# Ledger of designs, part 55: designed miniproteins, single chains, continued (3)

Each design is a single chain, and the fold is of that chain. pLDDT is the mean over its residues in the fold that is shown.

## One batch from the design tools (miniprotein)

Design m9900
Fold by ESMFold2-Fast:
Structure m9900 (fold): chain A 100 residues (1-100)
Amino acid sequence: ELTPGQKEAAVAITLAGMTQQVLILARQQKDEEAIEAAKKFGEKLTEILVKWLKGEISTEEAIERIRELTAELKKKLSPELRAVLEKEMNILIDLIRDYG
């Protein structure tokens, strides 16, 4: 029922919220390595989603790249932040699967 423009907006809003939440939590821990890793994660995640929205990569490829990127970031985060990141990325993956 969503138009292509509404799907793009939903993905963009979800991405912005998730990226901000992870960054806020990393900043609260005062962990400069986690903050820098979260910023780079957000940039790479945006690149993956832009390619997916343009049809340059498949839904399956986008999900795989997001999972790989998430696994890399998890190595640099506290257990608390890892749980939040995993939950949020599962929501994003479900959104991509439903709308792709």
Scores: mean pLDDT 75

Design m9901
Fold by ESMFold2-Fast:
Structure m9901 (fold): chain A 57 residues (1-57)
Amino acid sequence: SLAEAQRHLMRGQVARHRGDDEEALRHYRRAVEEATRAGAEQVRETAERLIREIEER
């Protein structure tokens, strides 16, 4: 659902703030899955961008 996608984005941001990139990536990947099911293109694109920000450093 869209709400679940948004919750996973928020949890990922909290994990990233704590320096836990591994937990952040798990939450962002779940956000992509939920956003895809909900047809929430903007949320999916945001989660994918945040994944790249961590992986490309």
Scores: mean pLDDT 85

Design m9902
Fold by ESMFold2-Fast:
Structure m9902 (fold): chain A 62 residues (1-62)
Amino acid sequence: MQKSVILATATVLLGEASFLKFPQQVLDELRQLYDQLKASTDVAEMQRLLDEMRRLLDAAES
């Protein structure tokens, strides 16, 4: 996948979680993953971090 698409998707996920008022702990963890994703220049690492963000959100909803 393109780096820009992964970053855009991660930005939307973080924004959506903030808008839906997820617990502050979850938002803090998402922000940490998002910062790591923004700092990464490797598409595979960025995709892994995006998948971690999705997994965290899924776990928080259960």
Scores: mean pLDDT 80

Design m9903
Fold by ESMFold2-Fast:
Structure m9903 (fold): chain A 79 residues (1-79)
Amino acid sequence: TTYEKKVTGGFRGDTSKMSEEDKKRVDELIEEMHQALRDEPDQDVLNSRLDKLIEELKKIAKKNNENFSASMSVTVTKK
């Protein structure tokens, strides 16, 4: 079955001033978002997973006194 996914939003932030540990965590969260976009066929589950990952990104941004702009909404249409 083919799924069409429309992604609205994205991530904008500067990690250059972060610790190596926090940079790795940001990279892990971004990879988890990409994995969810590839693997999750259910729109509600996908958006729930993305919301949790975005909240974790925002926590790391606040810890490092950085202003991350992160929002993502996905519409999934099953053919």
Scores: mean pLDDT 72

Design m9904
Fold by ESMFold2-Fast:
Structure m9904 (fold): chain A 94 residues (1-94)
Amino acid sequence: MLPKSTNRAVNLAEIALKLAEEGDILGAASAAVSAVGVIALTGGPEEREKLKKAEKALADGDYLEALRISLETLEDAGYEEAAEKLRRALELVE
């Protein structure tokens, strides 16, 4: 629970939501994975494993799965505001 990393994750999740609103599912998934990257760098080394799973889904073209993994990772880490933005992004692309 670091305020600076929370703000950065929220910003990236908001970018993901904006891209989802524009119909850019790839861009939305990429921004969501970037939010996971923030917590991996600032929260702890074990978050890197979750980041790798999200990156793999993105590379496989499974953008919805990349968004879901990213949402779950932010929820597990307690980044509630960022997670809410990613839930809204998923609602727009499902």
Scores: mean pLDDT 80

Design m9905
Fold by ESMFold2-Fast:
Structure m9905 (fold): chain A 65 residues (1-65)
Amino acid sequence: SSMEEKLKEEKEKIIKGGKELLALPGITRDAVVQMVKKEVEEVGKELGLSEEETKKLTEEIIAEL
């Protein structure tokens, strides 16, 4: 579905952005995790995700960092 495609694209974008941030000097993993959580909350609101779906997406992204 178009929603599944949007979720996959957003997940891949956030993972890529997180990895790019981790490559920068002075950026901690904890700081990147907090940025990821904020971004996933914003994406979840835009896509109408449940709290459980938002949590699952956050966990899946953090596992790839």
Scores: mean pLDDT 84

Design m9906
Fold by ESMFold2-Fast:
Structure m9906 (fold): chain A 62 residues (1-62)
Amino acid sequence: SMQALLDEAKALLAAGKPEAVPRLVELLRRHPSLLPQLQAYVRELGDPRAAEVLAAAVAALR
């Protein structure tokens, strides 16, 4: 479900590990609508590691 994918992506961002980047790229490529929700989550979380992981995933989509 979309909720399960969102929860998975949020957990990856909360962990803040660069190893999560390939999985986030896969999720965002298949489900681009997740991106605004993940951007909001990272902003709410306030963790620079989470912001770096999301930024790396977005850059890799290009």
Scores: mean pLDDT 88

Design m9907
Fold by ESMFold2-Fast:
Structure m9907 (fold): chain A 98 residues (1-98)
Amino acid sequence: VAKIGTPLTEASKAATERYAANLEEIVEELAELAASGDAAKTAGAAIHLIGLILDLEALKDYESLERLAELLEEEAEELEGVAKRLLEELARIAEEIV
């Protein structure tokens, strides 16, 4: 990756702070997309969740990262198959970063 460590712009920081404030709603929406049975929606949800984890880490917002991991694990309990594995793995990764 050519630009590892690129600092967040003011716009990206504001977007990440908005995500942190609405984590429950965002995780619920992305979990529904992941469980839709549509491969493109599942992939899109995965990309958004990975981006959120990386943005929160870049801001050093470990409290929101920890809460994100908890919410992902909670949503995974209600899911099956690829969506369940995806949310469980992302929760584990978020916990490892904290």
Scores: mean pLDDT 74

Design m9908
Fold by ESMFold2-Fast:
Structure m9908 (fold): chain A 59 residues (1-59)
Amino acid sequence: MNVVGLRVADDNPTEYKPGDRVITNLGHTGVVRAVAGNWIAVEFDEDVPLKGVRVVGLV
């Protein structure tokens, strides 16, 4: 299962919700599956090593 818990960027107060399509600081895209405070669970379109990545915005 390609769901990864990621921290939202500290300088971006954007509210994310399940079903939103998002992009990371390294250009990976995915769909939000869950939100918990400053953490979101994202199911990515591909299997990638995601250490040190975070969501920076909506696609």
Scores: mean pLDDT 67

Design m9909
Fold by ESMFold2-Fast:
Structure m9909 (fold): chain A 82 residues (1-82)
Amino acid sequence: SEEIERKLKIIDEEVEELEKLPEESLPEAVKKFLKGYKLFKEGKLEEAKELFEEVLKEYPTTPVAAASQVLLEVIEKKLKEK
């Protein structure tokens, strides 16, 4: 999906900017999201899924919750591929 590819590119660019900031300056939701994103890039899809689900449950109104929804859709598609 072109829409998902566009959203993933935006998330990747936003993550690069967040990684430049001191970890202790980041909100807890962002720290949890970045940990999940690192696992996602490493191919640890099930572990990444758990962290993104936690972000959505604990911090549903944050920008990283919206990003977590996109990444969960990508992970589910990858895990269901035959």
Scores: mean pLDDT 82

Design m9910
Fold by ESMFold2-Fast:
Structure m9910 (fold): chain A 72 residues (1-72)
Amino acid sequence: MPEELAKTAFELGLTRFKQGKYEDAIKLFRQSASFGNDKIRSDSLRNLGTVLRKMGKYDEADYYDKLADSLA
């Protein structure tokens, strides 16, 4: 089911983020946002924003934070 794939991608994204693997975390959170329900999409986009902010990409991070808020 797409929702289960989205949950798996989200959990892997969190694991990669905790490991400092920001590029891998971004890919996984984008995948999670593509296939998840509104809650998973919102959570994934917020975490994508957090990763981008840690990479110094503040404008892109703010974009995804606003997109996540539109789904919450």
Scores: mean pLDDT 82

Design m9911
Fold by ESMFold2-Fast:
Structure m9911 (fold): chain A 90 residues (1-90)
Amino acid sequence: MEPSADELEVQGFKALAEGRYEEALEYLREAIRKLGEEPASLLFVMGLVYQKLGRYEEAIRYYRRALELETDPATKAALQALIAKVEAQA
């Protein structure tokens, strides 16, 4: 059976939790490809994976893209705080 975008997202989150960062990126990238769009939630998780890889510039780029698509004020504030924290570590 061909995995759905949702199933690929779940596999990506599992890979991230288990430290399999390159596999997490592949699962999330395939999920985005199957969706045909880049939801803020998946862009945020891509940012988390890049941050875990020490790729802070890419993490910030994905977080900023997630922030641009986010509409909830509380989530926007959390993303802004996270970006500032990562910028301080870069």
Scores: mean pLDDT 82

Design m9912
Fold by ESMFold2-Fast:
Structure m9912 (fold): chain A 78 residues (1-78)
Amino acid sequence: DEFIEELSEETGLSKEILKKLEKRFYERTGLSIEQNPEGFREIAERYKELKEAFPERSDEELIEEAVDAVVKRLPLKL
């Protein structure tokens, strides 16, 4: 996915992490990243912030927190 590859280069996050964020985003919202690319970009940036602040935390925990932090304030529409 070109978007995942581009975002990986922009954020420095691995494609594996971005795919996990994408899966969790879909599980939470029912939306694909193509339906809300800016929301997903915010999630990736939030994950980056959380990983810098809490490097000892598991990736799964940080993914959950990043997705939750963005999704709860995001006006979801198709």
Scores: mean pLDDT 78

Design m9913
Fold by ESMFold2-Fast:
Structure m9913 (fold): chain A 62 residues (1-62)
Amino acid sequence: EEAKKLADEAVEEVKKAGFTPRAIGLAVQRIIDAAPDQAARDEALKYFLEKLGLKFNVAEAE
């Protein structure tokens, strides 16, 4: 659950910046730094990347 919250916060940061590469990089670093365990870190990164990728594809479709 905590991994999901970390990913959600990171996605919000990226959204706020308009999906810039810089914001994406910073969000990834935040997840890595904030995650308490290896498992949580890996899970949060996976969730974040999936959510970011899906959103990006939807925007491109329009």
Scores: mean pLDDT 71

Design m9914
Fold by ESMFold2-Fast:
Structure m9914 (fold): chain A 89 residues (1-89)
Amino acid sequence: MSKSIQELVNAINSLSDRVKEIVVESTREVIEENNGAPLTNELEIEIAKKAIKNIESDESLSEPVKNKAIELLNKLIEAIENNEEIVIE
């Protein structure tokens, strides 16, 4: 993972314990739906999109926290799509 992607992930996890919980749960759901498939760029994008949906649907998060989390997750998706991540075989 590039320094920029790692910093984005750290920023997302630092927003609140609830945002971190949603990201972890979204990761679990996507991995379960894909029967433990290897973590590919496509699967990471799917996880981020699932997390955005779960954050938007969460009524306990304030709008500023939701907006910031969604912004950071969209930046992560864009970074992965632009092939800025470290290529892991």
Scores: mean pLDDT 73

Design m9915
Fold by ESMFold2-Fast:
Structure m9915 (fold): chain A 98 residues (1-98)
Amino acid sequence: SSKTLEEYLEELREAAAAGDLERVRRIVEELEKEFPDYKSTLEDEVNAGVYQIYLAVKKPPEEHWRILDYVVERTAGTGLEGAVEAAVGEGIVEALKA
């Protein structure tokens, strides 16, 4: 793919905000394929945690919970975990504030 990591994470954020699990799944699979050796930054990990705490308190709709559960389980223990969880969390949080 000719897309950058940042472009994929932006698309992932948009898909998560929209509650589109199928689009999230496709983007995560493409990220795993194109960036298998990527390692999330400490900032990614911190942001992922902050968004997850916010969402635990605010109780998003079922579609958004399904997306969060999917990415947490799918990326667990991988280098993409922090970056993917942060992007998804940001998208859902922004949708809830709109």
Scores: mean pLDDT 86

Design m9916
Fold by ESMFold2-Fast:
Structure m9916 (fold): chain A 76 residues (1-76)
Amino acid sequence: LQKKIEELKEQIRKLMEELPDTREAAVRATGEALLGIGLALGEKLGDVSSLKYEELSELARLSYELTKLSLELYPR
């Protein structure tokens, strides 16, 4: 799970590096990437009762990091 999370973070980073200069395109691509990550994590979390607390904590941390990144990229 942790390795999968790290791979997803790397994919987002690459996507952002390849984004066009326009804010509109960046917002759209970021939204699509976040949706993709959410869906992939949902599939991995088929039964949350089977996960360790450490894994759930890591998912929460990733969610926070992605939200923070979004706010830094689009400060409102």
Scores: mean pLDDT 59

Design m9917
Fold by ESMFold2-Fast:
Structure m9917 (fold): chain A 80 residues (1-80)
Amino acid sequence: MEEEKRRRVEALRRAALSAATHPNVDVALDQIEAIVREVLRITGDKSVALEILDEVLSHPNVSDELKEGLRKIKEEIEAE
């Protein structure tokens, strides 16, 4: 994997964790979904995208509503 791809994925992982702290659940979900889809586009690997989603799900103080939405995104990706 090229260094450029690694740096991009790392930046996207940080962005997803930051988005999880957003006070608006709909905005957080939209941002995280966009980030996860970008990771899939760059890597072609579901495991990296799912790992990022699992990190967000384990983040402290994430609301139950956000967790439910994130689980649906995870199921959608796993089904593809």
Scores: mean pLDDT 80

Design m9918
Fold by ESMFold2-Fast:
Structure m9918 (fold): chain A 61 residues (1-61)
Amino acid sequence: KAAERLKAGEKPEDVIKRIADEIADQSPPPQSPEEARQISQQSLDEAKKIVDEALKKVKDS
């Protein structure tokens, strides 16, 4: 999905946000504001890794 969106001309930052939202949706619902921040941060970090790998593949093509 990330590579397809990058090829479609979406900005990497927008793709990161979308992937982070998808990862957060797969997490259990937060029980506190602090837990929500931790989930958001972890989702963002994972999304950045996914998009970085996708960017390497897209530029290789």
Scores: mean pLDDT 76

Design m9919
Fold by ESMFold2-Fast:
Structure m9919 (fold): chain A 72 residues (1-72)
Amino acid sequence: MKDEVEYLKTLWENEIKKIKDPEVRLKAVRAVVDYVVEKGLTEAIPLLEEMLKNSTDPEVQELLREALEKLR
């Protein structure tokens, strides 16, 4: 379980964070939040908060806020 969160964190740091295309980045973030919410990975809350801090796109920010509410 924690290993899955570390894998997602690695994807964020090495791939998703570096995506310059807003549409591709939104799709990548959506895939991460969908997976985390479906699995109930509350350990991913700090990762989602980190993604939110590094996101300036309103669509991405809204998606991350909704995911954080669902994991509560």
Scores: mean pLDDT 79

Design m9920
Fold by ESMFold2-Fast:
Structure m9920 (fold): chain A 70 residues (1-70)
Amino acid sequence: MKYTAIAIDLKTRKSITVTGADSVEEALEAVRKKLEELGIPGAIVFIFKDANGDPLKEEVVGIAAIEVPK
């Protein structure tokens, strides 16, 4: 079972996608790290459960707001 996280930058509305996480927590951690690397201070994250590893058949299992501290 794999999870995909899609983060939307609140300032630019650009999306950042992280795939292949083994859990919701791992997906959120991977997104947070990528946002820190890109200097993005906040994003809304949608977490999807990959149906049989097929991202086109994903279902939303969580929504989170992430803020990167200074």
Scores: mean pLDDT 71

Design m9921
Fold by ESMFold2-Fast:
Structure m9921 (fold): chain A 67 residues (1-67)
Amino acid sequence: SELAAISARIQKVMDEIVALQQKAMEAQRSTTPEAAAEAKELQEKTKKLNEEYVALRRRRDELLERL
């Protein structure tokens, strides 16, 4: 069902956000310019995933209202 697919995608996005945040923290610890650039890139990817997460949660809530 669409609800099941959205719920699965939400979980996947959450897992990916956590993984990217952990990697960004590790990059920040090294304090090199290269690591700083990597951390910034990972933060931008995390921002995009957070946008998707918010949209998916809203869509899930709308579908739950229709049940």
Scores: mean pLDDT 81

Design m9922
Fold by ESMFold2-Fast:
Structure m9922 (fold): chain A 74 residues (1-74)
Amino acid sequence: SLEEEAEKLLEEMEKELKKMVEEKVPIDEASRKFSEIARKIGEIAKKSGDEEFAKKVEDRAVRLYVEAMDKLRA
């Protein structure tokens, strides 16, 4: 299902962002990787045709990104 596919990508995004923070990856590289994952999540949201689902998935992806960027800037 699209819900399971989105959850899998969000879990992969969280793991990837945690790894980037731990390895102190440059912000530009982290932003590039985030953009790639966010694009895939956006495609799933678009395919769903469900605005509420799309908003929840995108909000969660943005939250993960913001937390990672805050840690990388510290």
Scores: mean pLDDT 79

Design m9923
Fold by ESMFold2-Fast:
Structure m9923 (fold): chain A 82 residues (1-82)
Amino acid sequence: SEEEEIKRQLEAMERLREAARDFVENHDAEGFSKTYEELLKELGIPSPAPSPAQLEENREHIAEALREIDELEERLRRQEEE
C-alpha cells in the first residue's frame, strides 16, 4: 500500500540520518558510504552511493544539514505537545 511505502521511506531516511550522525561524530566515512549503498538498494534507487572521499569532502555540509534537521525536529516536537 502507499502508506506502507511511505513508512518504508521514512525508516530508510531515519537510518540514513543515524549513519550520518555516526560519520560526523566518529569520522566513519566507510560505514556511512556502506549504509547509504544498502539504503539505495533497499529503496530500489539505481544511483551510486557517495564514496568515502566524497563524504569527507562534504563533512561540514553534512554536519550543518544534521543540525538543521535537529532544529526542525525540536520545533515539530514543541508543536505536537500542544
Scores: mean pLDDT 78

Design m9924
Fold by ESMFold2-Fast:
Structure m9924 (fold): chain A 62 residues (1-62)
Amino acid sequence: GRKVLSLEEQAQALFEAFRDVLVPLYETDRARFRATLRQLGETDEARREQLEAILGRLIAAE
C-alpha cells in the first residue's frame, strides 16, 4: 500500500510517547487502558485489540 504505517510502528510510537501512562494502566486497570487507546484516536475495535496485544508485548519486554 501507499501508506507504510504498520500496527507495530503505531504501537511503538504510542509506547514511546505515552509509556509513563500506558504501562501503569495496563498493569492495574485494563479498562482504562482501552479507554486511553480510544482517546488517542483508535476508535476501530479490531485495530484497538491488535494495538492492545502489541503494546502488551512491549510492556512485558520492559
Scores: mean pLDDT 73

Design m9925
Fold by ESMFold2-Fast:
Structure m9925 (fold): chain A 67 residues (1-67)
Amino acid sequence: MEEERRRRVEELLEQSRKKGRESFEKHKEEFTRGTYEVAAATHLTVARKSSDKEESLELARKYLEKQ
């Protein structure tokens, strides 16, 4: 059953994301210091190379605003 496989995959992804969020929260201060700058630069690079990725440009702008 494809639905059963999808459910298991989704549960594993949710678990992974939950643990990732907890890990990020614990190291939040360390990640925050350079995270917004690096994230903005990365998204700007992607937006520049991919004209079809307006979302990346918008995301980069939001990261710059959060600095």
Scores: mean pLDDT 59

Design m9926
Fold by ESMFold2-Fast:
Structure m9926 (fold): chain A 85 residues (1-85)
Amino acid sequence: KLEEAKKLIKEGEKLIKEGERLVKEGKRVKEEGLEALKKATTREEISRAIGRVLRGIGLIVEGELKIKKGEELKKKGEELIKEAE
């Protein structure tokens, strides 16, 4: 019972860390895209900058989903520990 709870917590923590890294990377990519967009003068430059912003947003969303899943697994593991006699 406690061993299964510890496994769920560990899996949850791993997903949270992976998600946090993706959110951090996505924020950086999005900011780089926004800075490129401010300096863009051609249609092609604008298109590439927008593409970078969208990629950054995609990474943030993927990271947030992993964090949520990790939080759920961690919560489930913590509840199992609390239920332990």
Scores: mean pLDDT 86

Design m9927
Fold by ESMFold2-Fast:
Structure m9927 (fold): chain A 63 residues (1-63)
Amino acid sequence: TKTFEFEVNGIKVKATVVGSELKVEAERPLSDKEKEAAFKKALKLILDAVKKQLEAQAAALAA
């Protein structure tokens, strides 16, 4: 389980992965466009974290 904290239009957003669900919480209610941007950023962070984990595992094996 991972939690990512980031900002969308100056609004603090927390994205938490729980099982197969992604929960996005913000300091205030988000507009439709802000929700889309927040979801997109959360997915990007999750994918980047997975890639970094694989890269770190490969690097550790090589060193």
Scores: mean pLDDT 77

Design m9928
Fold by ESMFold2-Fast:
Structure m9928 (fold): chain A 70 residues (1-70)
Amino acid sequence: SLSETEQWLLRLAEVIVELLGTPEAQQLYDQLRQALKNGDFDQAHLLLAQLFELARSHGVSFEDVQRRVS
């Protein structure tokens, strides 16, 4: 089972995928989910950072993502 923190991180990533609607966001999300399943937290952290960078490049702020995580 994923921890509460890991589930929250996946929800942040899911919101980014929903907001962007791009194949690149979906691919990063799928890789993040797999990294967490494998216990590869270093890779998961990098993938989440890449998702936030992608969101920022599309004009979506951290505050926009956080507002939808409820």
Scores: mean pLDDT 83

Design m9929
Fold by ESMFold2-Fast:
Structure m9929 (fold): chain A 98 residues (1-98)
Amino acid sequence: LSAEEQEQLVRLSDKMFELMSTVGVTSRVLTLGELLTAIMRYLTEKKLIDPNNGNIANISDTELGELLGVDSIDLNDGEGLVKKLFEKGLLELVPPVP
């Protein structure tokens, strides 16, 4: 994701917020960059990142994997991860305040 895309505000679904709160997310509204940081922290704390390839996380037996409906995440494909989060209704865009 570009720096501008990382500054995009998103709202978390209730299930996604509950999961991300375990790694220090305190608001349902945050930037995409903050969300990706929280996801990386979750993957690290749960030891889900492949020790032989730090760019792949196995999430098949996790709540995150159940929510996303996938068995693994490519950590170099932030755009694909964000797209999947929107497709599963786990994120919505926060419109700019008028």
Scores: mean pLDDT 80

Design m9930
Fold by ESMFold2-Fast:
Structure m9930 (fold): chain A 70 residues (1-70)
Amino acid sequence: MKKKMEEIIKNVTDLLRDRAEALRKLSKEEQEEKVKEFLEHLRETLSEILSEEDVEKVLKEVEKEIKKIL
């Protein structure tokens, strides 16, 4: 993975980890909804600075990390 993408994944994962406690207080359905909304917004933001292929790679890794945190 490119160093730039790795740093983005780390920063996003750290932010999610800080918010994980609040997310865990939500129902399973609410958690899934918030995660989907987050990934959709992240895709839009990253599309401004990364190629579509790189955006998909970052989103895949972020989704994997979210699953580990929750």
Scores: mean pLDDT 77

Design m9931
Fold by ESMFold2-Fast:
Order: C-alpha cells, then structure tokens, then sequence
Structure m9931 (fold): chain A 76 residues (1-76)
C-alpha cells in the first residue's frame, strides 16, 4: 500500500459548541494533486483553538500522512 506525504489545511475557520462536532472542509495537498475532504472537528473547552495534529487518511488504497491544521472556535 503506497504511503504519500500530505498537508491537510482547513479551508476556513470553523465554529462549534462544547460537546458538538462540526463538519469542516479540508484542503489536501499531495505530490499527485489537491482535493477537498470533510473532517469532523470538536472541542470540550470554549475559546479559539489552533489545531496542529498528526493526521492520516486512506483514500482509494493510498494512505495519506501528514498534519491537520485548522482554527476552531468553540462556543459555550
């Protein structure tokens, strides 16, 4: 199974409430091209959170590995 480096960057800042997740469109950049996937993001603490986490996604038999970068505002 091929493993490719990928960069996952949220298209726009997202907003949700404590204990809820929101669908966020993420731009995926690979050596073979760019596309958009939807990822659920949530938080347990109110505030604006800068997300920078290890992330992997399997699409069509290819594993994409990299980091997810997003801004999430969590409302009380």
Amino acid sequence: MPVLPADFVAVAPARTRVGESVPVDVRVTTPEGEYTVTVGLGGSEPGVHEIDLPFSLEIDGVVLEGRLRATLEVLP
Scores: mean pLDDT 81

Design m9932
Fold by ESMFold2-Fast:
Structure m9932 (fold): chain A 91 residues (1-91)
Amino acid sequence: SDAERLREGTRRIIEESSPAVGAVAAVLTGLALDPRVTPEELREGAIELIRKSPEAGLEGARLVAEVVRSLSRGEELGRALEEAVREGEEE
């Protein structure tokens, strides 16, 4: 299932990354799994996390974007996270 694939991908991020990156990945995974959350709301949530912790937020959003692309609606969710990363990288 999409939920199982996303949880497995997020578990790997948590195991292989810093606690801060893992925390960002867990939050973004929760948003991506909620069918009430739109791609725009996911993008805004990712931007907020990047503003709060730029290094961990950018890395976490990039890693979750790659994982969500494996889901049935993953192209739209992945694009939303990639847009948040691009906005966070612009100075």
Scores: mean pLDDT 80

Design m9933
Fold by ESMFold2-Fast:
Structure m9933 (fold): chain A 88 residues (1-88)
Amino acid sequence: MPLSEEEQELLKKGKEELEKLYEETEAEPEEEKKAEEATKEAVKKLQEILEKSTDLPEEVKEDIKKNLPLLEKQHKLRVIEELKEAKK
């Protein structure tokens, strides 16, 4: 099975926390655009790695693809925080 029931529960909780952080996160339009571009590039690279990977079962690859929108949101939030940290 791609993800265990325990992993699905953790993902659900992680999604709720990410939604909360997204609402609390303040970003300048420039920072948001940069984060969006960086996230798009990272997602493209991740998809290429998944296609080339021989070490991952197909079930795991499909599961990562299903969670790709959550990973995109998480990466974008992290890039926004990094950009804010760089201004300090």
Scores: mean pLDDT 68

Design m9934
Fold by ESMFold2-Fast:
Structure m9934 (fold): chain A 61 residues (1-61)
Amino acid sequence: SDEEVERRLLGLYLRGAEAAARGDLATARQHFDEALALMDEHNVPQSARDSLRAAADAILA
């Protein structure tokens, strides 16, 4: 369901952000990549994917 996909995406994003906060950029990138792959699998609009990519890039900078 869309709600389950949204919950999983939020979980991956938060885990990525937490890993980045610890300085574990490799783990952070892995979680963000998993989130983007999940969005692609569920045909999430490109604008939403671009937003997640931009947010991930900002966190990893």
Scores: mean pLDDT 85

Design m9935
Fold by ESMFold2-Fast:
Structure m9935 (fold): chain A 78 residues (1-78)
Amino acid sequence: SLSEQARRYAEQALEHARQAIEAAEQGDYESAREHLRRAVEYASLAYMYALQAGDQELIREVEEVVVPAIREAQAALA
C-alpha cells in the first residue's frame, strides 16, 4: 500500500539521518553528506506517499519526527 511504502521511506530517512550524524562525529564528512542527501530524498518520498495515502498519522510522523531528525543531521554537519 501507499502507507506501507511511505512508512518504509520514513524508516530509511531516519536510518540515513542517524548514519550522517555518526559519520560526522567520526570526521567522515564525505560519507555524512551522502547519508544526509539520501535522508532528504527518502523523507520527500515518505511525505509524498503519505499525502497520496491520506495517512494523517504518517504525515504527522514525517513532520514531527523525520524532518527534525534531518535538521539534527544538518546541524551535525555545520
Scores: mean pLDDT 91

Design m9936
Fold by ESMFold2-Fast:
Structure m9936 (fold): chain A 87 residues (1-87)
Amino acid sequence: MRERRLEAARELAEYFVANRDMPEEEQRRLLRRFLTEVLGMTEEELEELFEKLRADPSYVETLDERTREALEALGYLRGYGYELEQA
């Protein structure tokens, strides 16, 4: 069952690669939907997570393993959508 979440995250990452011309707003929407559905996070928890990650990218290291693995598998830290304009 845990393997299914990594597979879903990988499928979404591949979808972003195949659809790189997708607007950033749409990429953010898909990422948000994935995190709420797969990780069971609320919209409020996601907004707080993204605000903290934007203020301090190292905050990802304080997250639980499931959330961190999902974000990494989606390529969030490596150029897939959301507010990563600078490394």
Scores: mean pLDDT 61

